# Ledger of designs, part 71: designed miniproteins, single chains, continued (2)

Each design is a single chain, and the fold is of that chain. pLDDT is the mean over its residues in the fold that is shown.

## One batch from the design tools (miniprotein)

Design m6448
Fold by ESMFold2-Fast:
Structure m6448 (fold): chain A 76 residues (1-76)
Amino acid sequence: SAEEIKTLEKGIELTLKTVDEVVKNADTLSDEELQGIIEFLEKLLEWVKKNAPKELYEKFSKKVEEAIEKLREKLS
């Protein structure tokens, strides 16, 4: 429904904002915490791929993939 899509869009926007904050503070996190966040984000990408319209997934996946890459760079 249109309401479900609107809720999903809001959820995606809030998630991306949270991901940006995590990336900004990545240097304060342990390798274990960084790996856990990366694994969570990879699972989230799979969920969004199955449940979101293609256009929303493409925008979301690009941002999250960039975040995962930055987090991986912080691993020891």
Scores: mean pLDDT 82

Design m6449
Fold by ESMFold2-Fast:
Structure m6449 (fold): chain A 64 residues (1-64)
Amino acid sequence: GEVERIAEEAVELVRQGNIEAALELLDKAEEQGYGKEVSLVTAMRLLREGHHEAARRIREHFGV
């Protein structure tokens, strides 16, 4: 679904070294009514892939 699509795009931005673009994408998703679900799914995927610092930044930014 859209949550999974947005999370995939955010994870790919992190893989490219662009955490700021990932945060902006997730902020936009929250504004569009997806709430904290996209940010939580993104952080969980990043943790699974070993991107621990990026996952921590997303969790702290969105309170998840």
Scores: mean pLDDT 85

Design m6450
Fold by ESMFold2-Fast:
Structure m6450 (fold): chain A 101 residues (1-101)
Amino acid sequence: MEKVVKVEIKRIVEEIKKSYPFTDKQIKYLEDVLTELSKEMIEVYKKSKSKKEFLEQVRKIVRKFEERIDQDPSLTDRQKEVLKTAVISLATLIAQRFLDQ
């Protein structure tokens, strides 16, 4: 799981670097956000007693990261959309892999 998540984070970051004019600082922020998201989801999975509880906690985590991105005054509206899409994509991948085990 953890190795697959790290590979996916690198893939997302490389695609964004190639497609959008992000600064090195903004790319590091994206990497840090996706890494923090993955760690929080793994911890919630370990503590969750049911699929329903896990999915409810995942929704709360995703909303928290989306709000942080939306409140960042250094990001353009387009950059915020790209970052939120990356958060949702990674969260979906992690959730699917945990639920398929």
Scores: mean pLDDT 83

Design m6451
Fold by ESMFold2-Fast:
Structure m6451 (fold): chain A 55 residues (1-55)
Amino acid sequence: MIKLKKSPVNPDKYYLTEEGITVSKDPSDKNGFYLKDDGTIVNKASGVEFKVEPK
């Protein structure tokens, strides 16, 4: 399951997954992953989407 936590380096701009993947709050950021308003993580390079667990 994918869980998001606040990034320890930049909590205002990024989340961190349990696997250590950085997810941007802003879809225009250079970071390869961003979080949609519906709670889905998008890999910008491949377009693959992953649902996050709400818990």
Scores: mean pLDDT 72

Design m6452
Fold by ESMFold2-Fast:
Structure m6452 (fold): chain A 74 residues (1-74)
Amino acid sequence: MGVTLVIKGLSLEFAEELAKRAREKGAFATVQKTDKYILTISGLDLDFARELAKEAVEKGAEVTIIENGKEIKV
């Protein structure tokens, strides 16, 4: 029932802010650092996933929405 959101290119502070908001909705969120910060959030409903995706895109991040292990086409 949940969707997964993968967000790349946020600052650590903003990644942690989105992670906290996701966790307050009962989702699982992790932040990883490679060359950029990668925030992975699992267990979101689609509407809340779209809300977080919009905010991340407004910050210049790359966002992928995954439902049942597949990328959402639209």
Scores: mean pLDDT 76

Design m6453
Fold by ESMFold2-Fast:
Structure m6453 (fold): chain A 87 residues (1-87)
Amino acid sequence: SNAEKMKEVMRLLAEGAEIEEIEKQLAELPPGLQEFFKPTIEALKKLREAKDEEKLKRFLENLKKMEPSFDEISERIVEAVELEEKR
């Protein structure tokens, strides 16, 4: 399901996976869900370019803190995007 694919993208983000691997997993999602992650991926790229290890660590720790809620978050985002596409 799209929710399961989104959960995998969020898991890869929280684990600090390579941007290329994250983008590859994003390509499995519908365009609307891909657009949802663009700001987060751009923020991650910017943090890596700045080599701000403390900010990058805090960003990844905040994502990992949300891990118990990834199922609920993924389902809610998919529902919200699908609702907008039906308008």
Scores: mean pLDDT 75

Design m6454
Fold by ESMFold2-Fast:
Structure m6454 (fold): chain A 62 residues (1-62)
Amino acid sequence: SSRELGEVIRQAIEKKGLTVEEAAKKIGISPSYLEKLIRGERTPTGEELARIMKVLDIPPEL
């Protein structure tokens, strides 16, 4: 679910010692959009999700 994905993203950012602003810059999205993804208010596109997972070292496992 979008809420579970948001929590995974939040934990990955914390594990890397990044701020939301730093993570968003590395991913190439706005910090406000990343915060909406973390809260589960938005669902990323497949291309956005792939970039998020790559930048934050989230394994592509379901």
Scores: mean pLDDT 82

Design m6455
Fold by ESMFold2-Fast:
Structure m6455 (fold): chain A 99 residues (1-99)
Amino acid sequence: MEVIDAKSLEEKQKILAELVLETTKKVAIEQVEKMEPFFGKELVEKAKELIENSSMGRIITLVAGLKAAKSEEEAREILEKSQSPEGLDEALAEMFKSL
């Protein structure tokens, strides 16, 4: 429907992937900031730091876990577990296969 070069298409696909990751980080940070009244500033700041330095799969898992947490203690446990080196690639692959 629009005329585009094959090389430009490859570049656009890479830019789109980067934009998706950046948008995911931004949305995740906004979601975590909304939790500040429930979990406190220190926990929210740690979550924001993890989001900035994490892969997309880890960001999604962290935010989902924090939203499911019923107490500040549960939220802290989720943050601590998110710092563990686990098979993120394996977890991400399973997530997409189970959908």
Scores: mean pLDDT 68

Design m6456
Fold by ESMFold2-Fast:
Structure m6456 (fold): chain A 66 residues (1-66)
Amino acid sequence: MKKEEIERFRKEAEARLDAATSQAEVDRILGEVAERIRKWYEEDPEFALELSRIAAELQDRADARL
């Protein structure tokens, strides 16, 4: 199910952000997240709100590290 795939992706992205040791790593991870979310957004517009929420949560998590 796409919802399960999205939640798994979110948890993996959170773990990668938590393990990142530099701003360059954070920027790379966020760039990869944005690209994956963009592709999902184009494929399944009905998940747009959930994808936007996840993108915001991952950005907030990254910002909290700075």
Scores: mean pLDDT 76

Design m6457
Fold by ESMFold2-Fast:
Structure m6457 (fold): chain A 64 residues (1-64)
Amino acid sequence: SEEQKLLDEFHLFVQEIASKITDPEKLEQMKQLVFDTLKKLYEAKPEDWQSIIDKTKKELEKIA
């Protein structure tokens, strides 16, 4: 499904960002943001998923 493709791409992005983080506090902040985003995706309509993921990717890049 398109939703599964978005999740797979998001998972790969998260792994890439995590590989750059050595600070435990930043790693926990990243994990919390990912958890909150997955919860938002679960509650959101499929058409809103791309927007939610794109916003989260920008926030994750700021943490790294």
Scores: mean pLDDT 84

Design m6458
Fold by ESMFold2-Fast:
Structure m6458 (fold): chain A 90 residues (1-90)
Amino acid sequence: MSPLAQLFARLRELAPEIDAALLDEVLAVLEDPAASEEEKRLALLRLSREVARLMEANPEKTEELRALLAEIEKALRPDLVIDPADLRLV
C-alpha cells in the first residue's frame, strides 16, 4: 500500500463518518501520475475542507485529524502547502 493510501485508511478509521465518495475521488486524483499539480492541489483543498467539517463535528479528534492532514500534504510534495484561508468553510 502506498503512503497516501495508508494515510487515507487511517483517516477512515479515525473518522468513519467521512464522505467516502469524496475520499475515493481525492485519493484517485492524488495517486494519478497524469494529474496536474493544480488538480492535486484542488483535490487536497477538497479533502482539507471535509477534514475541517469533521473537526467541527468531532472536536475531540481535531489534533489527530490535523496531524493526519499534515502528513498527507507532506506525502504529496514537501514544498506543497495549503493556505489556511482556503480551509474556511464559512
Scores: mean pLDDT 74

Design m6459
Fold by ESMFold2-Fast:
Formats: C-alpha cells, sequence, structure tokens
Structure m6459 (fold): chain A 100 residues (1-100)
C-alpha cells in the first residue's frame, strides 16, 4: 500500500539552506508521528537543484509502525523564494510505501 501526503510551510526569506532543510525534515517527522510511524534511521537528504530563489531536495528514510510493519518514506521538497512576501514557500510531497 502507498500513501501520499502534502505538507506546506512558510519560512522567512533570511532562512539559510540548513534551516530550510531542517524545517522540511521536521515536517516529515511530524507527518509520520501523526500516523503512528517511528523513524528507524536518520533521514537522508539529497539536494537536487540549487539557486538563489529555488531549492529542490529529496528526503529518504525508513519507518516502522506500531504493528512492526516497515515503510519506505520519500519526500520531494520544493523551496521557492517569494520576494513579494519576503518568504520561502516550502511544499512537500511525502510518500509512504509499505515494505513486504
Amino acid sequence: MVEVFGRSAVLPASASEAELIAAAVALVRETLAERGLTLTDEPRVTVVSRSPSLLVARIEATAVGPDGRRYRVTADVIFVLDPARDAWRVDLRITVEELP
């Protein structure tokens, strides 16, 4: 079974790349916790594309449910700087896939 979750956040334009990535990882953790899933490893973050106004990253992790079932977690993250709002818009697509 595969589940997909959308999450979004707004961070100040002054946020560093490290702060943006940390916020995205926190959103993944919160989404998993809401579903009763616990991370079994530290999330692996890969930056796919980087520019002054755009950051694209992929987050990968493994989680376990209360029944002992294992899940593969992937999150595709897009950070877009909106100069009109002086803010970074963060959009995540989190995919949770049950492992056999």
Scores: mean pLDDT 86

Design m6460
Fold by ESMFold2-Fast:
Formats: structure tokens, C-alpha cells, sequence
Structure m6460 (fold): chain A 78 residues (1-78)
């Protein structure tokens, strides 16, 4: 069994607390997707997607500012 919990703080003129969590068993792939939060005009946002399955973990983190992508990281581990 794999349990993944992640908490994010986002700022769009105010702080916004967001939570994502995922759980799975050895027989089921676990996929966790955080909310996509892109600031349209004046703020920041982040999207985090984590996929875990057995010995594999893939994480994609995308950072946005004022509705524009300013950074992205993708990693896979086994």
C-alpha cells in the first residue's frame, strides 16, 4: 500500500490552501493530481501531478505566474 499526501499554498492576491491525497494498494497504480491553478492576471499558481505504481514514481511540477508558465520540472524514478 502506498499513501501520498501533499499540501499546497497558492497566492492569487490571497493565500489559498489546497490539499491533494492519493492512496493505493500493491495491486493498483496510484495517481495523484493536484489542482491546476494558473493565475490569469496578477498571481501565482502551481500544478503537481504524482503517479506512483509499484517501483515507479513520476512527478511533474508546473509553476505559473500571471497566467504564464514560468517553470516546469519532470522526474521519474524506479
Amino acid sequence: ETVVKEYEYEDLGRKVYKKSESTGTGAVAVATASEVYSASTTGKGRNTVKIESGDFSTTVVSDFENGKLVGQTLSTTS
Scores: mean pLDDT 51

Design m6461
Fold by ESMFold2-Fast:
Structure m6461 (fold): chain A 78 residues (1-78)
Amino acid sequence: VREALAAMLAAAKKAYEDNKDSPDNVRNSASLRAAAQALRDHGYDKASDLLLQAAQYQLQGDTDKASQLEQQAAQELK
């Protein structure tokens, strides 16, 4: 779990920085997709799927729905 969480946070931070000149919804979506890929690489498929859904809602500007899905993904890791 610790290695997966560290990889997720590192991937999310890198994607956010790589997209720093993009609009907020694009940066947040890219960060969530990178986090999802890192989790999937470590076998956390359900949490990864929830973060990919959150990324889609971020692109749509539905930050409330995105936040709910991010919270659900966090619960899958406990």
Scores: mean pLDDT 80

Design m6462
Fold by ESMFold2-Fast:
Structure m6462 (fold): chain A 71 residues (1-71)
Amino acid sequence: GPSREELFEANLRGALAGDEAATEALVAMGVKMAESLGLDPARVAAAVREAIRSGRLRDERDLLQIAFSLL
């Protein structure tokens, strides 16, 4: 099956093309990553959506950087 990186890249391309399901998959990934950090899931979701809209989400490391920026 596709790698984690290939799945992320596919969802990022979909989200940038306006696929709402792809956007929600990226949001869920960011929220799941932030669970262990004790962050507010609504705040993480908003930050991930803004990163997609502004073109700042380029790879999985950007999700981690977004989570750390909210600590």
Scores: mean pLDDT 83

Design m6463
Fold by ESMFold2-Fast:
Structure m6463 (fold): chain A 80 residues (1-80)
Amino acid sequence: SAEEALEKANKIALDLLKNGSEEVRKKAREFAEELDRKMQELLDSDPDNPINRRKALQYGIGAGLVLIALGVENVIKKNE
């Protein structure tokens, strides 16, 4: 579900903050791309459905959390 995807995104973001290894970053990028694709698919299929809008928002928030965590990791690495 979209809620489960958001929970998984939060866990991946926390993993990035604890362990910024290349494997964790790759997993995070792939997951963010998957969530963005699911968000777009829902919005394209029925944009006026409030349930689809809620799910799309949850996928979008999840993708955003992971991307922000990746951005923070990249800034930390560049300043080392």
Scores: mean pLDDT 76

Design m6464
Fold by ESMFold2-Fast:
Structure m6464 (fold): chain A 80 residues (1-80)
Amino acid sequence: METLERLREAIENALKSGNTQGVISHLVLLMDELKVPREVAVELLREVMERLGVPEEVAERLIEAFLREDYAELMALLDS
């Protein structure tokens, strides 16, 4: 529980910087390091992408790449 709250706090601080790619990449790496369950990770990714204004179509592709552990494709989608 505390770990997820700290994740949300880190996301809030990163969002203030305006660096969308940095926020998403940091979140993905942190969730992997902390062994966050996939269902929880997907919810956090959706929440962050909604707050960053990522289009729903792009957000779904990012989630698919994350679930496939294809971080290269995930980063490429963020550059688009």
Scores: mean pLDDT 70

Design m6465
Fold by ESMFold2-Fast:
Structure m6465 (fold): chain A 61 residues (1-61)
Amino acid sequence: AAEAARAAALGAQIVADGQAQYDKLTEEGKKSSPREGKLLIGEGQAILARAQMEAARLRAK
């Protein structure tokens, strides 16, 4: 019970951190050249996807 709640909270935090990093990289991408902007946004999307997968893995028990 306590372990499941802790895993859920950790998973939510990982997703929140990934979202924040994605948002930051997206804003930096808007200020960059088109080529660099695409790379930054792509990196942010990859980070968010990995965060969501890690959170899902933790919740899968």
Scores: mean pLDDT 73

Design m6466
Fold by ESMFold2-Fast:
Structure m6466 (fold): chain A 82 residues (1-82)
Amino acid sequence: MDSIVQFLIDAGVPADVARRAVAAMTPVISDEARLRQVMANSYVLSDRNPNRSQQRIDNARTALRDAGIPQDVVDFAVDVFN
């Protein structure tokens, strides 16, 4: 899970927010690769993302949908970044 925290920090997420978000989502998504995908795309949808273009938002939503992530899980993941 430290690798996911570092990935988020490298993407511009503050270290305390990255640690909090990963800790909150770890009980919800046990697969590390899936957790990383959800965290990355949910960050794109969050208000903390300075590069919020409509295309990036649409791509993130499509990736989460195609991965079969339930909408309530997506909403929770976005909320933990805010």
Scores: mean pLDDT 78

Design m6467
Fold by ESMFold2-Fast:
Structure m6467 (fold): chain A 70 residues (1-70)
Amino acid sequence: MPKTIVISLVKKENGKEVHMTVLTFNEDGSIEIEEKTMSVEEAEEYINSLEGEKTVTKHSERHTLVTVKK
């Protein structure tokens, strides 16, 4: 499989912070997981810095998924 990164963004209640979960699907089938809490602005800058084909899926007002295919 081509390397694929899936980013889950869940906006915190009453705040400008998001909980970000990054799932990296490697070509060998291994999966890496990284979790961080950051501001909405920092999360947007991080996503915009990533190279590759980006697909944004809005599941709800608080939950957004971003898929990046290398």
Scores: mean pLDDT 77

Design m6468
Fold by ESMFold2-Fast:
Structure m6468 (fold): chain A 79 residues (1-79)
Amino acid sequence: MAADNAAKAVEALEKGDLEAAMDHLVEAARALLTEEIPEEEREEALRNIGKAQKLLAEKLSEEQLKELEKRLEEAAKEA
């Protein structure tokens, strides 16, 4: 599910749905940290997460970027 959520985050960004993109990105990060996934899937998820983060950084306000970083940190703590 990590690679799938990372891909959905990129798709949401292409459609201009920033909230959906952030939600999918957080879910992808959570899956990477809490699930045992194949190396190939992990690599794909990380690549798509990187793309989504870069696109979001360009489109998000300072406050929205802080919220995304907070959600990602919470996902990391749960691992």
Scores: mean pLDDT 74

Design m6469
Fold by ESMFold2-Fast:
Structure m6469 (fold): chain A 63 residues (1-63)
Amino acid sequence: SDPEKARLIVDFALRELREHELTPEQRARMARGILANLSEEDIAALTPEQRALVEELRRFLAS
């Protein structure tokens, strides 16, 4: 299902952010890619930790 796919995408992003020092440009590209592939319904179905990352990425892109 789409929510399950969204969960896998966000988990992958969390791992990348934790294991690699990404430049602001690389973080922005990843954030745009993730948000482009997630609907609001998909985001609502995520865990609290995963939703927190999505909100962090949205805030980062708004800066």
Scores: mean pLDDT 76

Design m6470
Fold by ESMFold2-Fast:
Structure m6470 (fold): chain A 62 residues (1-62)
Amino acid sequence: MEELEERIRKKLEELGLPTDKKTVRRVLFALMYAGGSPESVKKYAGDILSEEEREALPKIAA
């Protein structure tokens, strides 16, 4: 799990988004619980992620 947090942090840094622990944890949580469904990602992102974070999610997951 630490490796996934570090990878998410680096992707957020590359995209110019906040890399604080809270933001990294929200993105990690969304990725873990959303699975492969775009609808699930939107549902979890809506509750957990900001607009910018949600827009960046496909690039982070790639």
Scores: mean pLDDT 64

Design m6471
Fold by ESMFold2-Fast:
Structure m6471 (fold): chain A 99 residues (1-99)
Amino acid sequence: EIEKLWKEILAETDEEKVTELFAEILKKSGVPEHLIQLILDISAGKIAPEDVPLDDLLKAYEGLLKAASQVPDEEAKKKLTAIVQATIELIKKKKEEEK
């Protein structure tokens, strides 16, 4: 049940653990497995965000944003969507700077 996963995320303050729980929610929300693996690898430090194609990175975080928008708790929803949106904006800014 997605609600149980969200309750577990609400108890976590560690970004790595939050990302792991989000991976399961993303999977249940229909996000492609390869994008979920990319998010997990970045959070674990196995891949630097700078080494990921910006389009793939953007798609991964846009998928994460969709999952975050389904958080039942308003406080956690605002916190998680703010973090994901901030990351998306940084990716978009980097794409603009590479022009």
Scores: mean pLDDT 70

Design m6472
Fold by ESMFold2-Fast:
Structure m6472 (fold): chain A 82 residues (1-82)
Amino acid sequence: MMEEKKKRLSEVVAKLAEKAQKEYVGEETEEGTIKAVEGSVEIEGDSLVVTVTVTAGETLTQTVRVPLSEVDEFIKKLEEEL
C-alpha cells in the first residue's frame, strides 16, 4: 500500500517542517536569513523519496530514499523529533 505509507510519511514530514519553520525561520546563516523550511514525499518505484528544502539566501535541498520495508521504522524515528 504505497499510497497509505506515503500519506503517513507525508503527515509526519509536514509536521516536522511546520515545527522547523516556527523554530528556525528568522535565523541568520552564512547563506542569509532562513525564510522557509518545506518537506515533500514522492513515490519512486518501491521506495518513498523525502525531500527537505530550506530557503535562506539560496535554496538548499536534501533528499532521502526510503524503501517500503523501512518506511514504518523511518516514520517512528521522525516522530521522536516532534
Scores: mean pLDDT 78

Design m6473
Fold by ESMFold2-Fast:
Structure m6473 (fold): chain A 80 residues (1-80)
Amino acid sequence: SLAEVEAQLARLIAEFGAAVRAGDLDAARALQRRIGELVEQGLKLSKSQEEREKLEQKVVQLLQPVYDALREALAALAAA
């Protein structure tokens, strides 16, 4: 169901954030791939354009702090 996909997305995005903060980039890449697959599944389960837009907005909001952390991690690697 869409609600089950949304719950799984919230959990995986939290795990993705933890992996990024731990500097585990291999785990972060694997989680990013799974998140992408679940987003695609959620979009296919959405019955209206409004439902798709709301799902996309929720995912962006959940990912924003993780993207900020990832950007900081990438900047640190570029400085080394």
Scores: mean pLDDT 81

Design m6474
Fold by ESMFold2-Fast:
Structure m6474 (fold): chain A 65 residues (1-65)
Amino acid sequence: MEEIKEKLIKAGVSEEMAERTVQVMERYGMTGEPYVSAAIKAAEDLNKAKNDEEILSLIVQNLGK
């Protein structure tokens, strides 16, 4: 889990948003691939997310990209 947070921060996600994103990923069982790569691809948009549902939507939208 700490590893996913670090990858998100390196991709440009703020520490606060990276922590929140990891919590959403844990809640929905999305802590493996392809979800980790999808979250990294969503990095810029994750910083603008307003709620957990928007975070989840951004990860799903980036699946298979």
Scores: mean pLDDT 81

Design m6475
Fold by ESMFold2-Fast:
Structure m6475 (fold): chain A 86 residues (1-86)
Amino acid sequence: SLEELLERIRNATVDEIREILDEMIEKFKKNFTPEQLFELTRILDEVARLAKESPDPELQAELTRIYDEAARRVEKILEEQKKKKS
């Protein structure tokens, strides 16, 4: 469930967050659905929140980088899906 994924992100290490996002983005790339896009958006929002709330500047920078990379990958997938419908 989405709640289980959010809890997993909240308790994850930086490397685990990267792995979770990678898995979700690859699934979304293969099977575009509104539900998967919604879940990805919610997870990305949670990663951004964790970055903002981080007391460690180095951890904040790393989480922000992970967020930016993941957001760019999702945007590229959305552009490719739009081209297929045109």
Scores: mean pLDDT 82

Design m6476
Fold by ESMFold2-Fast:
Structure m6476 (fold): chain A 61 residues (1-61)
Amino acid sequence: MPSDDEKFFAMMSEAAAHLSSDEVHELMVEMSRLMNEEGWSVDEVIEHGRARIAELVAQKA
């Protein structure tokens, strides 16, 4: 079921598959800050996270 929580976990699973533990941790901290401190929506945060993962993956290819 495509809930916001499930979308978030799917994105984090992709991050864990392509990024180091340190990069995943930094991404989690950034996204948590964007949601809680900056007032970003879950949808905006997921979009930002996906773009960041794609950028880092492209750099490795």
Scores: mean pLDDT 76

Design m6477
Fold by ESMFold2-Fast:
Structure m6477 (fold): chain A 86 residues (1-86)
Amino acid sequence: EEEELAKIPGLVAALHDPDPQVRVDAALELIRISKKVGKEKLEQARGPLLAALTDPDERVRMAAAIALQEIFGEEAVPDLLALSKA
């Protein structure tokens, strides 16, 4: 658990990587970690994942949407609804 938690800041930084494949991989790895540590430990990734929904690369946007649903579930619904109204 602590080993997985130590990866989160690096994965949040990777969501801003110039390589879109690195950004996709970071979002998917956050999903994997969520199965080990729970959503409360991933709250620092919520903002960066929401920003990734507006990424220029379609694969990054899809990975971010999946990550938000898988990690935060129904708690992400208000964030997604706010984006759909804009």
Scores: mean pLDDT 77

Design m6478
Fold by ESMFold2-Fast:
Structure m6478 (fold): chain A 108 residues (1-108)
Amino acid sequence: MKKAKDYITDEQLKELIEVALSDPLNLEEFEKLMEKYLGKSVLVFVDNIVSLYPSNTFLFYLHYLLKLAEQGDVLAALVLVYVMEKIGYTGPLLERARELLRKYYESL
């Protein structure tokens, strides 16, 4: 699997992270940037995960994305924030994903 750095610029990645870390998060702007830089397939992927809410399979995908994000997959962290914000989920998983995004932003 290709890493974010293989197909998105550091400048584009910084812009995505800045929007993802905004408080309050502008979901419409974040969605437009995700589609612009990562393509419509990422929106379809997120919608497929959201469609599983509130199932145990949904929770499995959230934890799976968090595991990938903790292993250095910044796109997994961005997708995780987008999924959780889209369903209105507030909790430690969202906070952890945002912490990982801040760490990546500081490393760029």
Scores: mean pLDDT 79

Design m6479
Fold by ESMFold2-Fast:
Structure m6479 (fold): chain A 66 residues (1-66)
Amino acid sequence: GAMLERKAAGAAALVQTAGGLDAATAERAGREMAIHASQGDREGAARAVEKGGLDPGVARSVAELA
């Protein structure tokens, strides 16, 4: 829905800025993170961003902001 898409866009921008990832990779990682975060799964959100290529410490910080 529109709320998830808005969260995914914000998460993608944050992932791209923090990790230096390309837009397509950041969008995929951000969307997966937003889904996990919306379910209260902060650990899953952090793992999604790590899988996208971010450092574990940065991924955890980004997931906390989502």
Scores: mean pLDDT 71

Design m6480
Fold by ESMFold2-Fast:
Structure m6480 (fold): chain A 80 residues (1-80)
Amino acid sequence: KTLVYKGENIKVSEALRIIKALARQAIENGNVMEVTVKSNGKEYKAEIRSEEEMEEFLKKLKEELDDNELVDVTITIRPG
């Protein structure tokens, strides 16, 4: 398990871009990406192994959070 990204007080729009880029790289390499996104009073976690799981998580974040909201993001990668 390797920590690959940690960001605090970043915009949701920026978080979505980072998650998408790192998830695609992890999937291409046969790895699993663990993502935690925290906002005031809410926590969103996903284990991403495929494009479908990535798209589902990104959709959930877009539905629940405003693009300009500030979030904390932690991303770790592990072998698939």
Scores: mean pLDDT 85

Design m6481
Fold by ESMFold2-Fast:
Structure m6481 (fold): chain A 74 residues (1-74)
Amino acid sequence: SLEELKKKAKEILEEMRKKGHLPESLLDEIIQGLENAKSEKELKDLLKKVADTLYSQGLITEEEYEKLKEVIEE
């Protein structure tokens, strides 16, 4: 469901927050975007852009990237 996908994505992002390597403002913007998604397609499209962008810029690990991709594939 959309609610379960939002919860999983948020949990991954909050774990990234605890690691402290991403700017707080960027994480807040991403989380707000996820909360505003009105469909699974919109949520998955947003997560894909976020995951691809953060990973290509070296801001997240391969493990974190794969965790975000798992949410998209549900």
Scores: mean pLDDT 81

Design m6482
Fold by ESMFold2-Fast:
Structure m6482 (fold): chain A 84 residues (1-84)
Amino acid sequence: DKIAFYEVSLALGETQTVVATSEAGDVVTFYLTLTDRGILILGEYKGQPVSAKLAPLEAIGRTIGLGGVTDNGIAGALVHVSEK
């Protein structure tokens, strides 16, 4: 199946939400927060944490791969992050 692609723009301290869906239709929710150290990416599935990642500031202007494990496989997405 075609992977979801998102474009998000973040100011320092701002959080944006994106969702990834597995082939079976399971949904992982990712929260992306721009910090002074990088982009904090937290993934949740059914209210449980399934991933945590700090992408470096050099990831701004680049595409980041997101992935979370679900009951029926991996939910994945791509996100391009820009600074506001």
Scores: mean pLDDT 85

Design m6483
Fold by ESMFold2-Fast:
Parts: sequence; C-alpha cells; structure tokens
Structure m6483 (fold): chain A 76 residues (1-76)
Amino acid sequence: SEELRERWRERIKNDLEGVKKALDGILAYAPIFPELARSRLELFRKLATEEGNEEAVKLVDESIKRLDELLKQLGI
C-alpha cells in the first residue's frame, strides 16, 4: 500500500535501525510466504535506491542474499 511505502521511505531517510527491523520482519515470514518476502525486499531496494541511501541499499542487498540462501536450504 502507499502507506507502507511512505513509512519505509521515512525509515530509510531517518531510521536505519527501523530499516533493519523491517527487513528482519520480512525474513521471519519468508519460509511461509517466500514470494511475498521477495517482492517486499525488491520494493524496499527500489525505495532505498530512489532515496539515494547507499547504506539502506546495502542492508537490503544483504537481506536479499540471506533470503536466497534460506530458500535454497528449504529447497524452494
């Protein structure tokens, strides 16, 4: 939703600890909803890139790598 996108943009600008918590939350449900987790991480990466926050982009990229490894271990 637009409200979710606005909240994530605000965290990217002002609250990198909140970004980390949001990314951890996405990874927590990835084993149950892997497609949703992937789409949410891709959206987060897009928003971080649009904001020009290289540190946030790095955090998202690390989470995408963690997702890929997790899904590979689960055979998904």
Scores: mean pLDDT 87

